Designed miniproteins, single chains, continued (5). Designs and how they scored, part 17

Each design is a single chain, and the fold is of that chain. pLDDT is the mean over its residues in the fold that is shown.

## One batch from the design tools (miniprotein)

Design m16598
Fold by ESMFold2-Fast:
Structure m16598 (fold): chain A 56 residues (1-56)
Amino acid sequence: ASLTSQELVILRLLQQGKTNKEIGDILGISEKTVKSHVASIFAKLGLQNRTQAVAA
């Protein structure tokens, strides 16, 4: 499935080993908002966890 521009940025930061808090700090959004985007990314890509996201 196609990711939004923000979801692509978040996925890239996840692949770089950034925590949800660090991603929130970089993007100027809350850690809770980052967690919601991460859940959406995982659902769209069929991923179960962070390790699979890093490998994608």
Scores: mean pLDDT 78

Design m16599
Fold by ESMFold2-Fast:
Parts: sequence; structure tokens; C-alpha cells
Structure m16599 (fold): chain A 68 residues (1-68)
Amino acid sequence: GAVKAVNDALTSSDPDAITNALKTALQSLPSDQIGKALIAVGDGLVKSGTGGITGLKTAAQALSDFLS
């Protein structure tokens, strides 16, 4: 499910694996939750100013926080 996929993203060091895990987590959410999750992730990234692999980890953390 989404929780497992986001945890896999947080524990990976491979950008492709992190990206695939985040994609799986988002695809596992109901359609009404996907929009809310994307807004939460986007807000986190904009406020932190992070990019690259650090940005991917920030996105995974924001999604983990949303799912908690």
C-alpha cells in the first residue's frame, strides 16, 4: 500500500528507486487523496527550497507525514 511504498522511498539511496516508490505510493491513494497529497508535497518542497535527491527525500517525508 501507500505507507509501505513511501517507507521504501525514505530508506532508498537510488534516485530511480525513490522516484518509483513515490509514484507507487501516489498511485495507491484514492483519487480524492492524490490531489491533497500532491499539494502537501508541493508546499513542503516550496517552503524548504530543496531539489535533486534531497528534494525526492523531502517529497517522501512530506508524503509520509500526510499518510500519518
Scores: mean pLDDT 73

Design m16600
Fold by ESMFold2-Fast:
Structure m16600 (fold): chain A 68 residues (1-68)
Amino acid sequence: SSKEAILEKVKSDLELMSKENILENIRAVLESLGYSEEEIEEELEKWKKLSKEELYERFLELAEEKLK
């Protein structure tokens, strides 16, 4: 399906990204979902404590939710 193809591309792109680039993409997604600046900062502080692999997994979950 088109959704599966998008998720596979996202996975490939994330493997090439730095941790900081992933966090920037997370900020953009949270902004698009209507989070306030304060809420975004609270979420990013949690996400900054995660490994790159954990950030990767959580970003994929956000992308999947946005595609629903």
Scores: mean pLDDT 75

Design m16601
Fold by ESMFold2-Fast:
Structure m16601 (fold): chain A 63 residues (1-63)
Amino acid sequence: LSEELQKEVDEAMALIHEAIANLLASKGKVEEAIKYLKEAAEKFKETNPEASERLRAKAEELE
C-alpha cells in the first residue's frame, strides 16, 4: 500500500473514530469519548499527523 493511500485510509478511519466518539458523548459517556479520541490520535500520529491533530482537537472540544 502506498503512503498516499495509507494516509487516505487513515483519514477515513479517523472520521469513523470521530463518529463513534460523538455517539459515546451523546449517550453521556463524555470521558470515555475523550479517551477514545486520544487513543485513536496516538494510532495515527506517525502515519497521518493531520488526522491525529484533528482527533486531539475534538477531544479538547468535548472537555
Scores: mean pLDDT 78

Design m16602
Fold by ESMFold2-Fast:
Structure m16602 (fold): chain A 81 residues (1-81)
Amino acid sequence: SERELILRAIGLALRAIGLIVQAELDKSLSEEERERIIALAERARRAAMEALRTGDEEALRRAERLLREAERLYEEVRRKR
């Protein structure tokens, strides 16, 4: 449903923003690691906002993939310390 897509898009955008804030405040990240994580999360946020604006299921799926990549990268960086 359109309502479900809207709520999912909002949820993805909020999660992406939360990850950006977390990475920005994480003093244990290198500058390069932080920039890479934020770049992926920002791309996810933009895709989620596109899905919210257009109702495009492909934009929603792109946001989900980009957010998963950002979350995996952050987890991998934290695990390799």
Scores: mean pLDDT 88

Design m16603
Fold by ESMFold2-Fast:
Structure m16603 (fold): chain A 65 residues (1-65)
Amino acid sequence: SPADGLAAAKEIYENKEKATDEKIAKMAEYVKDVMETSGASKESVYEALSEKIGKEVADKIIKAI
């Protein structure tokens, strides 16, 4: 659900060690929904995510979209 994806995003933003494959998948669904509603590109989203949570976790999220 969107609430589950947002909750996963919050946990990953607070602690990158909580970026499990399950939480990455949930966050990816939330990010995909945000991209579809805002028209943001994968490149701009990757840049924003990599600054907040690091390139490794950001790459995993973008690949899961």
Scores: mean pLDDT 82

Design m16604
Fold by ESMFold2-Fast:
Parts: C-alpha cells; structure tokens; sequence
Structure m16604 (fold): chain A 62 residues (1-62)
C-alpha cells in the first residue's frame, strides 16, 4: 500500500540520518579547532531536530 511504502521510506531516511549523526559524533571527538568544533555541534543539533521530526511523522503513520 501507499502508506506502507511511505513508512518504509521514512524509516530508511531515519536510519541514514542516524548514521550521519554518528559520523558527526566521531568528527567532533577528533576535531581540535574550537570554531570548527562549534560548527559541527550546530550541524549535529540540526540533524537531531530533523530526526525528531521524522520520528513524529513515522509515529503519525502507525
């Protein structure tokens, strides 16, 4: 069904986003430049908010 397809697409997007957040955690841990580290943290916050929004959308389709 269309709903099942959409749910699978959202779940796959959530998995990919979680992988990006994990990769960013590793980058932040390795970064020694305070300015670049702050930039990476800001990006991580944005991606985390995006993942939360996606989780809400997935929950709504249950």
Amino acid sequence: SELERRLRELEEEARRLAERINALDAQIAAETDPEEKARLFEEQVRLTMELMGLAVEISALK
Scores: mean pLDDT 86

Design m16605
Fold by ESMFold2-Fast:
Structure m16605 (fold): chain A 72 residues (1-72)
Amino acid sequence: MDAQLEAVREAARAGDLEAALALAERLVRELEPEAREELLSLGYSEEEAEELLERGREILLEQARRLAEAAR
């Protein structure tokens, strides 16, 4: 996970918005099943888990976009 997240950050820091977003989307998709299972195990409902997963995706994509836009 951390290495994949660093790859997103590295692409974003390089100013490659397309690569940063593609890597972020891939990371989210790969982690979604495990993240859903973890949320359910913590006592969240399926509806709450889906909302949290969607919010997490939005946050990661927003962070990748902001970093890429800030890069020169």
Scores: mean pLDDT 76

Design m16606
Fold by ESMFold2-Fast:
Structure m16606 (fold): chain A 68 residues (1-68)
Amino acid sequence: SAAETLAEVGAFLESFPDVTVSRKGDNTLVGVFSGDVTSLTGAVLTLIGDFPDVEVSVSGNTITATVK
């Protein structure tokens, strides 16, 4: 379900030590990465590869993940 996908994405993003995760509305998570760019790159690749029902956008050090 969308709620289960949102919870899994949230737990995944929160697993990074230098990330602040916040919820935007009912189906969107925002992750702000303050540490290593490698963490952001790895997060984007995992989201695109492992979460096909998630739309990912990147702006600077911020990932926005929206569950379809």
Scores: mean pLDDT 82

Design m16607
Fold by ESMFold2-Fast:
Structure m16607 (fold): chain A 99 residues (1-99)
Amino acid sequence: SLEEELVASAPQTLAGLRRLVDEIDKAPPEKIASLTMAAMLYISMLGLALEASRDPELVAGVQELAEHARTVAENSKNPEAREALKTIADLLERHLARA
């Protein structure tokens, strides 16, 4: 099923989203929107994976990534990147709070 595929690919999705978080912080303003859109797709995939499975490794991975995005946002000198990263952290935290 799509749900099983999303759960199976979650480690790759987490790694991809982590790269996007780090790239957003370093990106010029004109690239932030497209990188954020890509991040939103990955977040949606992780949200669906969490709905399908509350696997401890998946939960821990999403929690660690939310904490990483929050830390990058707090240390960002770019206001546009900061807001995008805060949004990413908030969405990941909301998916973690869901049953």
Scores: mean pLDDT 88

Design m16608
Fold by ESMFold2-Fast:
Structure m16608 (fold): chain A 65 residues (1-65)
Amino acid sequence: MVSKEVAAQILAAEASFHGVRARVTIGKDKIKVELEAETDEQLRAAEEIAESLRKLGVEATVTRL
């Protein structure tokens, strides 16, 4: 089983592979990932990654630029 912190970092790397900007913030009791998409294709990838993050209990937001 992968920790939430490691899972968040892996999914952030996956987002970067699709050209999506990812910011991971690790707090005392909370992990947040912010995803920024510049194209509709990147937005779809960001939304899928955000859904995976939320299923793991990680806060995820998607912004279309």
Scores: mean pLDDT 80

Design m16609
Fold by ESMFold2-Fast:
Structure m16609 (fold): chain A 69 residues (1-69)
Amino acid sequence: GVPVDAAALAEAAAAAGLTVHTFAPSGTLTRVEVTRSGDSASATLYDGDTALASVSGAAAAVDAFVAGL
């Protein structure tokens, strides 16, 4: 997994035009779950079973953000 910091992740998501909600200050990214609704998507970032953050916005922006992790 990739080490992630909530503040750095929030800054990167905001720069991508995404809404971000952080649940943990740091962790190791092991899993991403993406939910799509039309042209919108939400991605939840996990360290095992622990949610680290959720990002949401345009599906293309969410896909690009997740691909860059």
Scores: mean pLDDT 82

Design m16610
Fold by ESMFold2-Fast:
Structure m16610 (fold): chain A 69 residues (1-69)
Amino acid sequence: SLAEKVRELLRKIDEELADPSTRENVLKKMEEAYKKLPDPMLPLEDMIQRYPLEEAVYAAYYERLKFLE
């Protein structure tokens, strides 16, 4: 299901962020996805309908990180 794919992507992102050797690379991928979106404040549900799933998830996660920092 779509929800299972989103959950798997989120788990992989968390694993890559926790690993110092992959952290910088995954952060750059998320930042690039975030910059590609015309409106970075769109809800994830709307983004996954309009953009590739991986890019939508990366952008949403990056937005959340920016808000928490």
Scores: mean pLDDT 75

Design m16611
Fold by ESMFold2-Fast:
Structure m16611 (fold): chain A 60 residues (1-60)
Amino acid sequence: SEKEELKEQLLQQLETVHKLYREGRISKEQYDAAVARIERALSGLVSPEELKEILKKIEE
């Protein structure tokens, strides 16, 4: 479905942004802004509980 495709794209973006930050390829400010944007988009697609689990898994 369109919502599932968007969710998968957002999850991939979140993983990419996290990887780029860990590799020192983007600043903390860029990382924080990107994560906030992706979280906002995901909050419209998933429950608050699922969002927290996604964020924990990406951050370790």
Scores: mean pLDDT 81

Design m16612
Fold by ESMFold2-Fast:
Structure m16612 (fold): chain A 59 residues (1-59)
Amino acid sequence: GAAASASAGRTGEAEARRAGLDEEGAKLVGQAASDAVSNGDDSRTGNARGRAALERAGG
């Protein structure tokens, strides 16, 4: 549901910030986590996809 998706996004963004990602990177991870939960995946899968996308963009 929307609440679970939003919560996953906030958690992923906060975790990314604690790991030292910048504001844009943290938002990307949070969005990926939110999208994953919205599609029926878990937030860990979304966070992994977000971090992989950030790594590709940051190279």
Scores: mean pLDDT 73

Design m16613
Fold by ESMFold2-Fast:
Parts: structure tokens; C-alpha cells; sequence
Structure m16613 (fold): chain A 71 residues (1-71)
């Protein structure tokens, strides 16, 4: 895991780190909304963020798979 991550191009590593940070921030916001007793808002936020992040996750996954296939 760590060794493979360290072998990725710097640009791809930075992109992965930014994506992971955005996912973590979204998950923390969902958790906060649930803790505040706003499950409907939490669900709506999660759905919206999932739709926004899905194409970026797929793009990053595709680039990682292409890099690994080239090893």
C-alpha cells in the first residue's frame, strides 16, 4: 500500500491526497448532521456529495490502474 503510493507520480499522489481530504470532510459533515438530529439533511448532503465526487473518484482510479498496468 504505502510502497505503491510512493511509486505514483507526484501529480497523481497530490490528486489522491486532495480527493481523500474532500471525502473525509464530507464524511465528517454527514456525521455532524446525524449527531445534530438532522438525518434527512445528512442523507441529502451525502447524496449530493457522492454525485459530485463520483466522476473524480472514477478518474483517479482509472489513472492509478493505468499506472499500475504500466509497471
Amino acid sequence: EQALLNSLPEELKEEIERLVKRIKEAMEEVKKLYEEGKPEEAQAFAERRSKELAPEIERVNQRVEEHLASL
Scores: mean pLDDT 78

Design m16614
Fold by ESMFold2-Fast:
Structure m16614 (fold): chain A 78 residues (1-78)
Amino acid sequence: TREKVERLRELLEEAGRLALEYEKTGSEELLREAQRLAEEAARLAREIAATGDEEAVAAVREALRETLERIKEELEKL
């Protein structure tokens, strides 16, 4: 469960990084890759939710919140 949460965090961080790079370059390929990683993260989040592990679900919610806040901060610099 902890391993799945860590993998989800890595996927979200990479997807966010690629999305921000897309904002700088306009590369549609980077956007498609970011979307692919986001889909993988969504699948993993559903797997974690299906376990009923409240601690893992809470960790996923925190990871999503942290990633979203980081993306907002970077976008505000533009």
Scores: mean pLDDT 77

Design m16615
Fold by ESMFold2-Fast:
Structure m16615 (fold): chain A 79 residues (1-79)
Amino acid sequence: MEEGFERAKEVAQEQLEKLGFPSEEAKRVAEEAARIAVFSLSNGHPDAAKTGVAVVLMRAGVPREEAERIAEEVVEAAS
């Protein structure tokens, strides 16, 4: 569980920083995304994990197409 969270957080933070997010903001958004991914996966809901992560990213200002791509990578890292 902890390893999946840390991997998901690192992947999300790296992708957000590549999109130009400040490191502090990228870290906060990445932590929220990683928590949603791990929680949804631990409850047997991979589709909800991907959708939830994408919504968090879009609310932070990530465009839909990029948010969906990053959400897929974050969920894979959390698995």
Scores: mean pLDDT 83

Design m16616
Fold by ESMFold2-Fast:
Structure m16616 (fold): chain A 64 residues (1-64)
Amino acid sequence: GKPDLKEVLRLIGEILRIIGELFDIEQELKTAEGERKKRLEEEKKRLEEELKELMEKLRELEEK
């Protein structure tokens, strides 16, 4: 079917927000130490999983 433009744009917006959050975490990781570094790496992993799920949803909307 024809993709819902509003839903596509919403998903793109969410994807861009997560990419921005990941960029901020990468910058923080350059100066982070010990326990703080571990917490940032865990948060990065969580955001990467969320990004993957959003990209899958976007693909599903584009193909159907």
Scores: mean pLDDT 82

Design m16617
Fold by ESMFold2-Fast:
Structure m16617 (fold): chain A 60 residues (1-60)
Amino acid sequence: SIEELLKEELRIIREMADRIGEIILEGARTGDPNVEKKIEEVAKEANERFKELLEKYKKS
């Protein structure tokens, strides 16, 4: 159902936000110059998960 789709999308958003938060906090602790790149990688992975979720929904 569309409700199940929206719940799973919200879950992906929350997991992405949590991972980005961890990267920012660790970056502040360590002075990691790659923080931006790591955030971009997390966002790319979330986009791939959204695409997979939509394809799965279309097949159901």
Scores: mean pLDDT 84

Design m16618
Fold by ESMFold2-Fast:
Formats: structure tokens, sequence, C-alpha cells
Structure m16618 (fold): chain A 88 residues (1-88)
């Protein structure tokens, strides 16, 4: 199913983009001297990479659920990153 393939590809793209942004936030936190936040975001980037692999192996429906969970995690981490920046 072409539509199912497209949905999986879209979910993969978004989750991998979140992984990349998490790695960028980890490097930024490291530059600010916040090693705890940097380690948290490095772990999140790894989790997003594992989520992307799960999307590749699963159904299109599972891909949508994984993408939603990853997006919720990403938004929480983004908020924590902004709060960390305000403390420095």
Amino acid sequence: DEEEKKRKEEALKEVREMAKKAKEMAEEAKKLGDEETANLFEGAADAFEKAAKAIELGSAEEAEEIKKAAKELYEKLKKEYEEAKKKL
C-alpha cells in the first residue's frame, strides 16, 4: 500500500529530525556547562533513533503511535532546555 508506505516514511522523517535536534540541544547544553541536561538530551536522541528503527520494523499504525509519543517527549525536552538556558 503506497499510502501506508508514505505514512511510515513521514513518521520516520519526523522522528529522525527530532533525534537530530536533540543532539544539537545536547551540544548546546554542554557548551553552557550543563552536563546533566546534555546527558539527558543525548539519551533522548538515542531513544528517538530507536523509535525510528521501531517505525521501520512495525506497521503504519504503530508508526503513527510511535511518532506521537516521540513528539510529546521532544516537546517536554525542548521546554526543559529553555528552562536550563534561563538559569545560566
Scores: mean pLDDT 80

Design m16619
Fold by ESMFold2-Fast:
Structure m16619 (fold): chain A 60 residues (1-60)
Amino acid sequence: MTLNSEEEVREFAESIKPFPVIVHFVKDGKEYSRIFPDEEDLIKGFKEIGFPIEVTGVSR
């Protein structure tokens, strides 16, 4: 799943509730796994990383 905007991140966040969550993603060919305690942290974090972001999985 590729996220291209803050709006798409908000829709994604709603689909993966409840928080906290671990999101697995790829940015510029590098794999990341990060814990997000809430929706606002996820939105802020992905906005700071910059779009596009390829989400590869979610865990708890």
Scores: mean pLDDT 86

Design m16620
Fold by ESMFold2-Fast:
Structure m16620 (fold): chain A 97 residues (1-97)
Amino acid sequence: GEAAELALRAARAAAEAAAASPAAVPAATAAAIAAIGAAFAAELGEKHGEDAARSARSAAEAARAAAEADPAAREAAERAAELAEEAARAAREEAEA
């Protein structure tokens, strides 16, 4: 579904942030793990929409921390945060459907 696809895109962007700066690695790794968790929960179906949304919110928070760690990681990390926030919205909408 859309939430899972957005979460996987957030995970890829978080990986790019980690590759851009050693200083961003801890936060970017946390963002990628949370985004993968959000994608997994979203694919488990409607009853896991709240779990997917919570994991996606955690991914967005970690991605924002990665953006603050080093200007070199900022573009990829901000993109990861935006995609994770979109995944959280999609997961909530899918849970209500």
Scores: mean pLDDT 85

Design m16621
Fold by ESMFold2-Fast:
Structure m16621 (fold): chain A 90 residues (1-90)
Amino acid sequence: MQALRDAAEEAEKKGREYEEQGKEYLKRGDIEKAAEYFEKAALYYEGSGQAYAQDPDMAEKAEEAFKRSEELREEAEKLREEYERKKKEE
């Protein structure tokens, strides 16, 4: 179980790093890259949640990771739709 917890923590850390990069791209107005990095962050949070879910003692951390993944996936989808809309207007 420790190896799964270590893997979950590393995935969560990478998720946070990609999320911060996505926010920086969003600040720069690079909506396409912001969406890409939020999608990457969501995948890592999902992986973290799956690893935590293997341990019943970590169910709460798994739930938090899955919720964060869903939120970031939703934000990325909205940003991708904005990008496609603006692209068609140009």
Scores: mean pLDDT 83

Design m16622
Fold by ESMFold2-Fast:
Structure m16622 (fold): chain A 75 residues (1-75)
Amino acid sequence: SLEEHAEFLREVAERVREKHPDDPEAQEAAEQLEKAAEALRRGDFDGVEEQLEKVKASPAVDVVREAKAEVLAER
């Protein structure tokens, strides 16, 4: 569901924030994931894509990829 996918994005964002609290680029990527989750809950798919493209272009993209793998392993 959209709610489950939005929750997943928020869990990934939380993991990034917890593991990299002093990394401003990681914190920015976490904020972008949170905005993507909010857009998804509203059915704003263009907004989701915009935020996820920002994450992909981020210097912290590998940090996000690692956090995503960890969250998926716990599900």
Scores: mean pLDDT 86

Design m16623
Fold by ESMFold2-Fast:
Structure m16623 (fold): chain A 90 residues (1-90)
Amino acid sequence: MSLEEKEEEALEAFRAAPAEEVARGLQANAELARRVAEALRETNPEAAALYEEAARLAREAARAAAAGRYEEAARLAARAQELVEEANRL
């Protein structure tokens, strides 16, 4: 799936749900990514760095979604997902 396809999929999902629910989901994704990064820090620092960046983008996406900026939230969430996929190949 391309970045554009991920953005479109995320935007459709976000528009189908209440803003607070979307923001909470993205915040939960950010916390999960942060915890994975912490777990990988010593054994796979390259993957850990990608998960830390994904967590940061997911937190920004959550704030954008809470503000009703769904296109921005979708772009940030799609980018975070790409970083997670890249990390999982390491």
Scores: mean pLDDT 88

Design m16625
Fold by ESMFold2-Fast:
Structure m16625 (fold): chain A 58 residues (1-58)
Amino acid sequence: SEEEIVEKIKGLLEEGRIDEALELLKKVTLSKEHQEELIAFAKRLFNEDLAERLREAL
């Protein structure tokens, strides 16, 4: 499900496995709400630059 994919991506980001998280994002279609959730999560964990990279991958 989308929820499981979102949690998996969050886990990869928390582990610092950024490239794997971005590859997964490029292969899936997520609702706007889940996209916004991941961008907000990235901003809290890392920085604005990473959040922009996630936005581009979506």
Scores: mean pLDDT 77

Design m16626
Fold by ESMFold2-Fast:
Structure m16626 (fold): chain A 93 residues (1-93)
Amino acid sequence: AAADAADSVRLIENLKKQVESLKDKIPKELYEEAMKLLDRAIEAARAGNFEETASYLEKAAEVLAQSGTFDAEVLAAMLLIAASIDKLTARRL
C-alpha cells in the first residue's frame, strides 16, 4: 500500500516533468490548468485514492487536448497520461 502510493506519486511527477517540457508549446492558461490538475493527482495518489488520481489525470489530458496542437511531444504526454489512468484503474474497468 505505501509502496504503491509512492510509485504512483513518482509516475505522476514524471508526467508533470513531461508537461513542463511543453510550457512553450501550449497556451499558458491551459499549461497552468494542466499543472494544477497534476498537483491534485499527486495529492490524491499520496493519500492512496487512485480513483480520484485517475479523475485528475483524465482532466489534465482533456486540458492538453484543448491546445489543438500537432506537436508530437504533446501527443506523447497525453498518451502517457492515458496509460497511467489504465494502470491505476486496470481492475475497475
Scores: mean pLDDT 73

Design m16627
Fold by ESMFold2-Fast:
Structure m16627 (fold): chain A 68 residues (1-68)
Amino acid sequence: SAADQRALLRKLAQELADEAYRLVTEEGKSPEEVRKVLMKRIEAARDQLSDEQYAQLVALADDIVTAM
């Protein structure tokens, strides 16, 4: 359902933010290394996402890395 898709997108967005925070604060990863990890996670979920949702998560990953 659309509600399930929105819930999945919110969950994935939160997981990306949490993982980026951990990689920076606990592992000292560079922006490039963080981006690679986030993109692998997004690609792993690709079949579960619409094209628009995929683009939103990629944009979020870019925003997170740019803010570092």
Scores: mean pLDDT 85

Design m16628
Fold by ESMFold2-Fast:
Structure m16628 (fold): chain A 82 residues (1-82)
Amino acid sequence: SIEEKVEKLAELLGKKEEIDDKAIVEAAKEAGLVADGSEETLKTNVGLVEKYLKEKGYLPEDYPIDGILDEELKEALRKYAE
C-alpha cells in the first residue's frame, strides 16, 4: 500500500547520514514510490512524509504540509528512525 511505502521512506530517510534532495530521491525509489528527481515529485514525497510523521506524533499539529524539507522535518525523521 501507499502507507507502507511512505513508512519505509520515512525509516530510510531517518537513517541517512545526510537528508537532502538526493537522499529523498534514493529513499523514495527504494521504498517503491515515484522518484524521477523532479521538483514536483520531491515535493509530493516530502508532503507524504510530513503527513505521516504528523499522524505518528513526530511533528506538531500546526506543522505545515508544504513539501519543503526543513531542519524540523529532518530532526523528526531521525527521531522516527531511532
Scores: mean pLDDT 83

Design m16629
Fold by ESMFold2-Fast:
Structure m16629 (fold): chain A 68 residues (1-68)
Amino acid sequence: SAIERFIGLVLRAIGDPHFDVELVGEDTLVLTAKPGGEEALRALAEELSEDPNFDVSLDGNTLTITLR
């Protein structure tokens, strides 16, 4: 399900040393690249932009992912 996919993404992000992770409400994940994590954040943004269950926005070193 879309919610299970979102929970999996949250757990993946929390375990990733490249990012600072913030949950905003119940459907939005905000990732900020740590120094040296910018390429990993851009790669993740590209990967997730192809998933129809997510709305993905990259602004500088901050990636916002919202469950549709």
Scores: mean pLDDT 85

Design m16630
Fold by ESMFold2-Fast:
Formats: sequence, structure tokens, C-alpha cells
Structure m16630 (fold): chain A 61 residues (1-61)
Amino acid sequence: MSAEERLEAEVRELLREIVALEKTDPERADQLERRLLALIFREHADPGAALVAASREYRAL
């Protein structure tokens, strides 16, 4: 996979984990959300494109 494909897969997995943990462990969900934001805005070459991709994945959940 390309670096962008790996980033998108990691973002999708983090979103799934956040949603799953919101009811059972909200503190852990909050930590993962902060990691997700850091990943999107610090590691992605185009933060705007990454945010659009993350929004799409979130709506797919």
C-alpha cells in the first residue's frame, strides 16, 4: 500500500475504535481522538484531503 493508503486505513481503524469505546471507555476514546487529529494534521501531506477522507470514513460507520 502507498503511504496515503496506509494513513487512510489507520484513520478508519482509529475511528472504529473511538466509536466502539465511546460507551465503554470514554477516556480511551478521547485519547484515540487526539491521536487521530495529530495523525491527520501532522503526518498527512495534504491535511485538507485527509480531513475529507476521515469525514467520509466516519459517515461510513
Scores: mean pLDDT 68

Design m16631
Fold by ESMFold2-Fast:
Structure m16631 (fold): chain A 85 residues (1-85)
Amino acid sequence: SEIEELQREAEEELERLEREAREYEEKARELYEKAKEAEEKGDEEKAKEYRREAILQEATAAMLRIRAAVLRLATEREIARLKAL
């Protein structure tokens, strides 16, 4: 079934995007921990660098989450179109 194949392909891509988003979220958490450690040691410049990198990782994760949401909506609309045929 064309619908079943579309669902399978969408599910595989969604799982990939969600996994990648979680990896970037984890990297951001680790960088915020490193920033806190640097700040506690009085290394404000290093803390600032880690915070900037953490924000970039969070932004990347957010973009992947947006891509997943778009894919879900596009897939739902295409399935509805195919069911109407």
Scores: mean pLDDT 90

Design m16632
Fold by ESMFold2-Fast:
Structure m16632 (fold): chain A 68 residues (1-68)
Amino acid sequence: SEALMAAMEASMYIIRGVVYKLLGDYEGALKAYEEALRILEEADQSHPDVATEREAAEELLREVRERL
């Protein structure tokens, strides 16, 4: 499924963003989470895996923005 592939690709960007955040690179984390959300927004929003990853990415992006 294209939606499942999008969710998996977004998950990889979320992992990248978490690594950047752990290194103190909040700008790098911001860019990674923004890319994850871009992928998820282009995917089928009715798919549960897309909805779950989007919710996670939005929360992580909010946290990073508060640090900048």
Scores: mean pLDDT 85

Design m16633
Fold by ESMFold2-Fast:
Structure m16633 (fold): chain A 91 residues (1-91)
Amino acid sequence: SDREKAIELLEEAIKEAYRDGTISPFDAILQFLVSLAMDEYLEKHKLTIEDEAQRKELAALRERIAEELRPEAEEKAKEIEKEIAKEEAEK
């Protein structure tokens, strides 16, 4: 699926950036998952952001979705960090 393929590409990019010491896997994954959920929400409800009030309401929804997705992002970040640590230990 497009979601699975996008996550795979993101994981590869996160691993590369993490090896360079430039990124938190948690923050990158959380923002990506929130963006996917927001895109799905907008498509499902056929919403177009046309005014300031709609932008503010969607910003509040985005924050709520981020809190709901936090455990998933934490678990995925731990998996990526563990995989990188394992690869580095084998060098």
Scores: mean pLDDT 72

Design m16634
Fold by ESMFold2-Fast:
Structure m16634 (fold): chain A 92 residues (1-92)
Amino acid sequence: SPLLEEDPELEEVARKIQSLVDALNAGDTAAAERAGDELIEALKKIKNPVSREVAATLAIMALSLVEKSGDANAPLARRLRDRIAEEVRKAL
């Protein structure tokens, strides 16, 4: 689905997802872990529950795609996906 430009928090999360995916595809584990932590922090700061659910779903889908397409950082992508799912569940 297209991003809603009226939601700057959702757009910011989309940029962080892109940075994380780029780091994972580059095989930069340290950059990927930093980007993952920043993404989780950004998700926790979203106050609107619907925007948070949409943002978390996009992050989980992106990480699942990386897990399926690459071997080197697939375990990290899975771990980050599980952490995001857990954090969203705690907020609901």
Scores: mean pLDDT 75

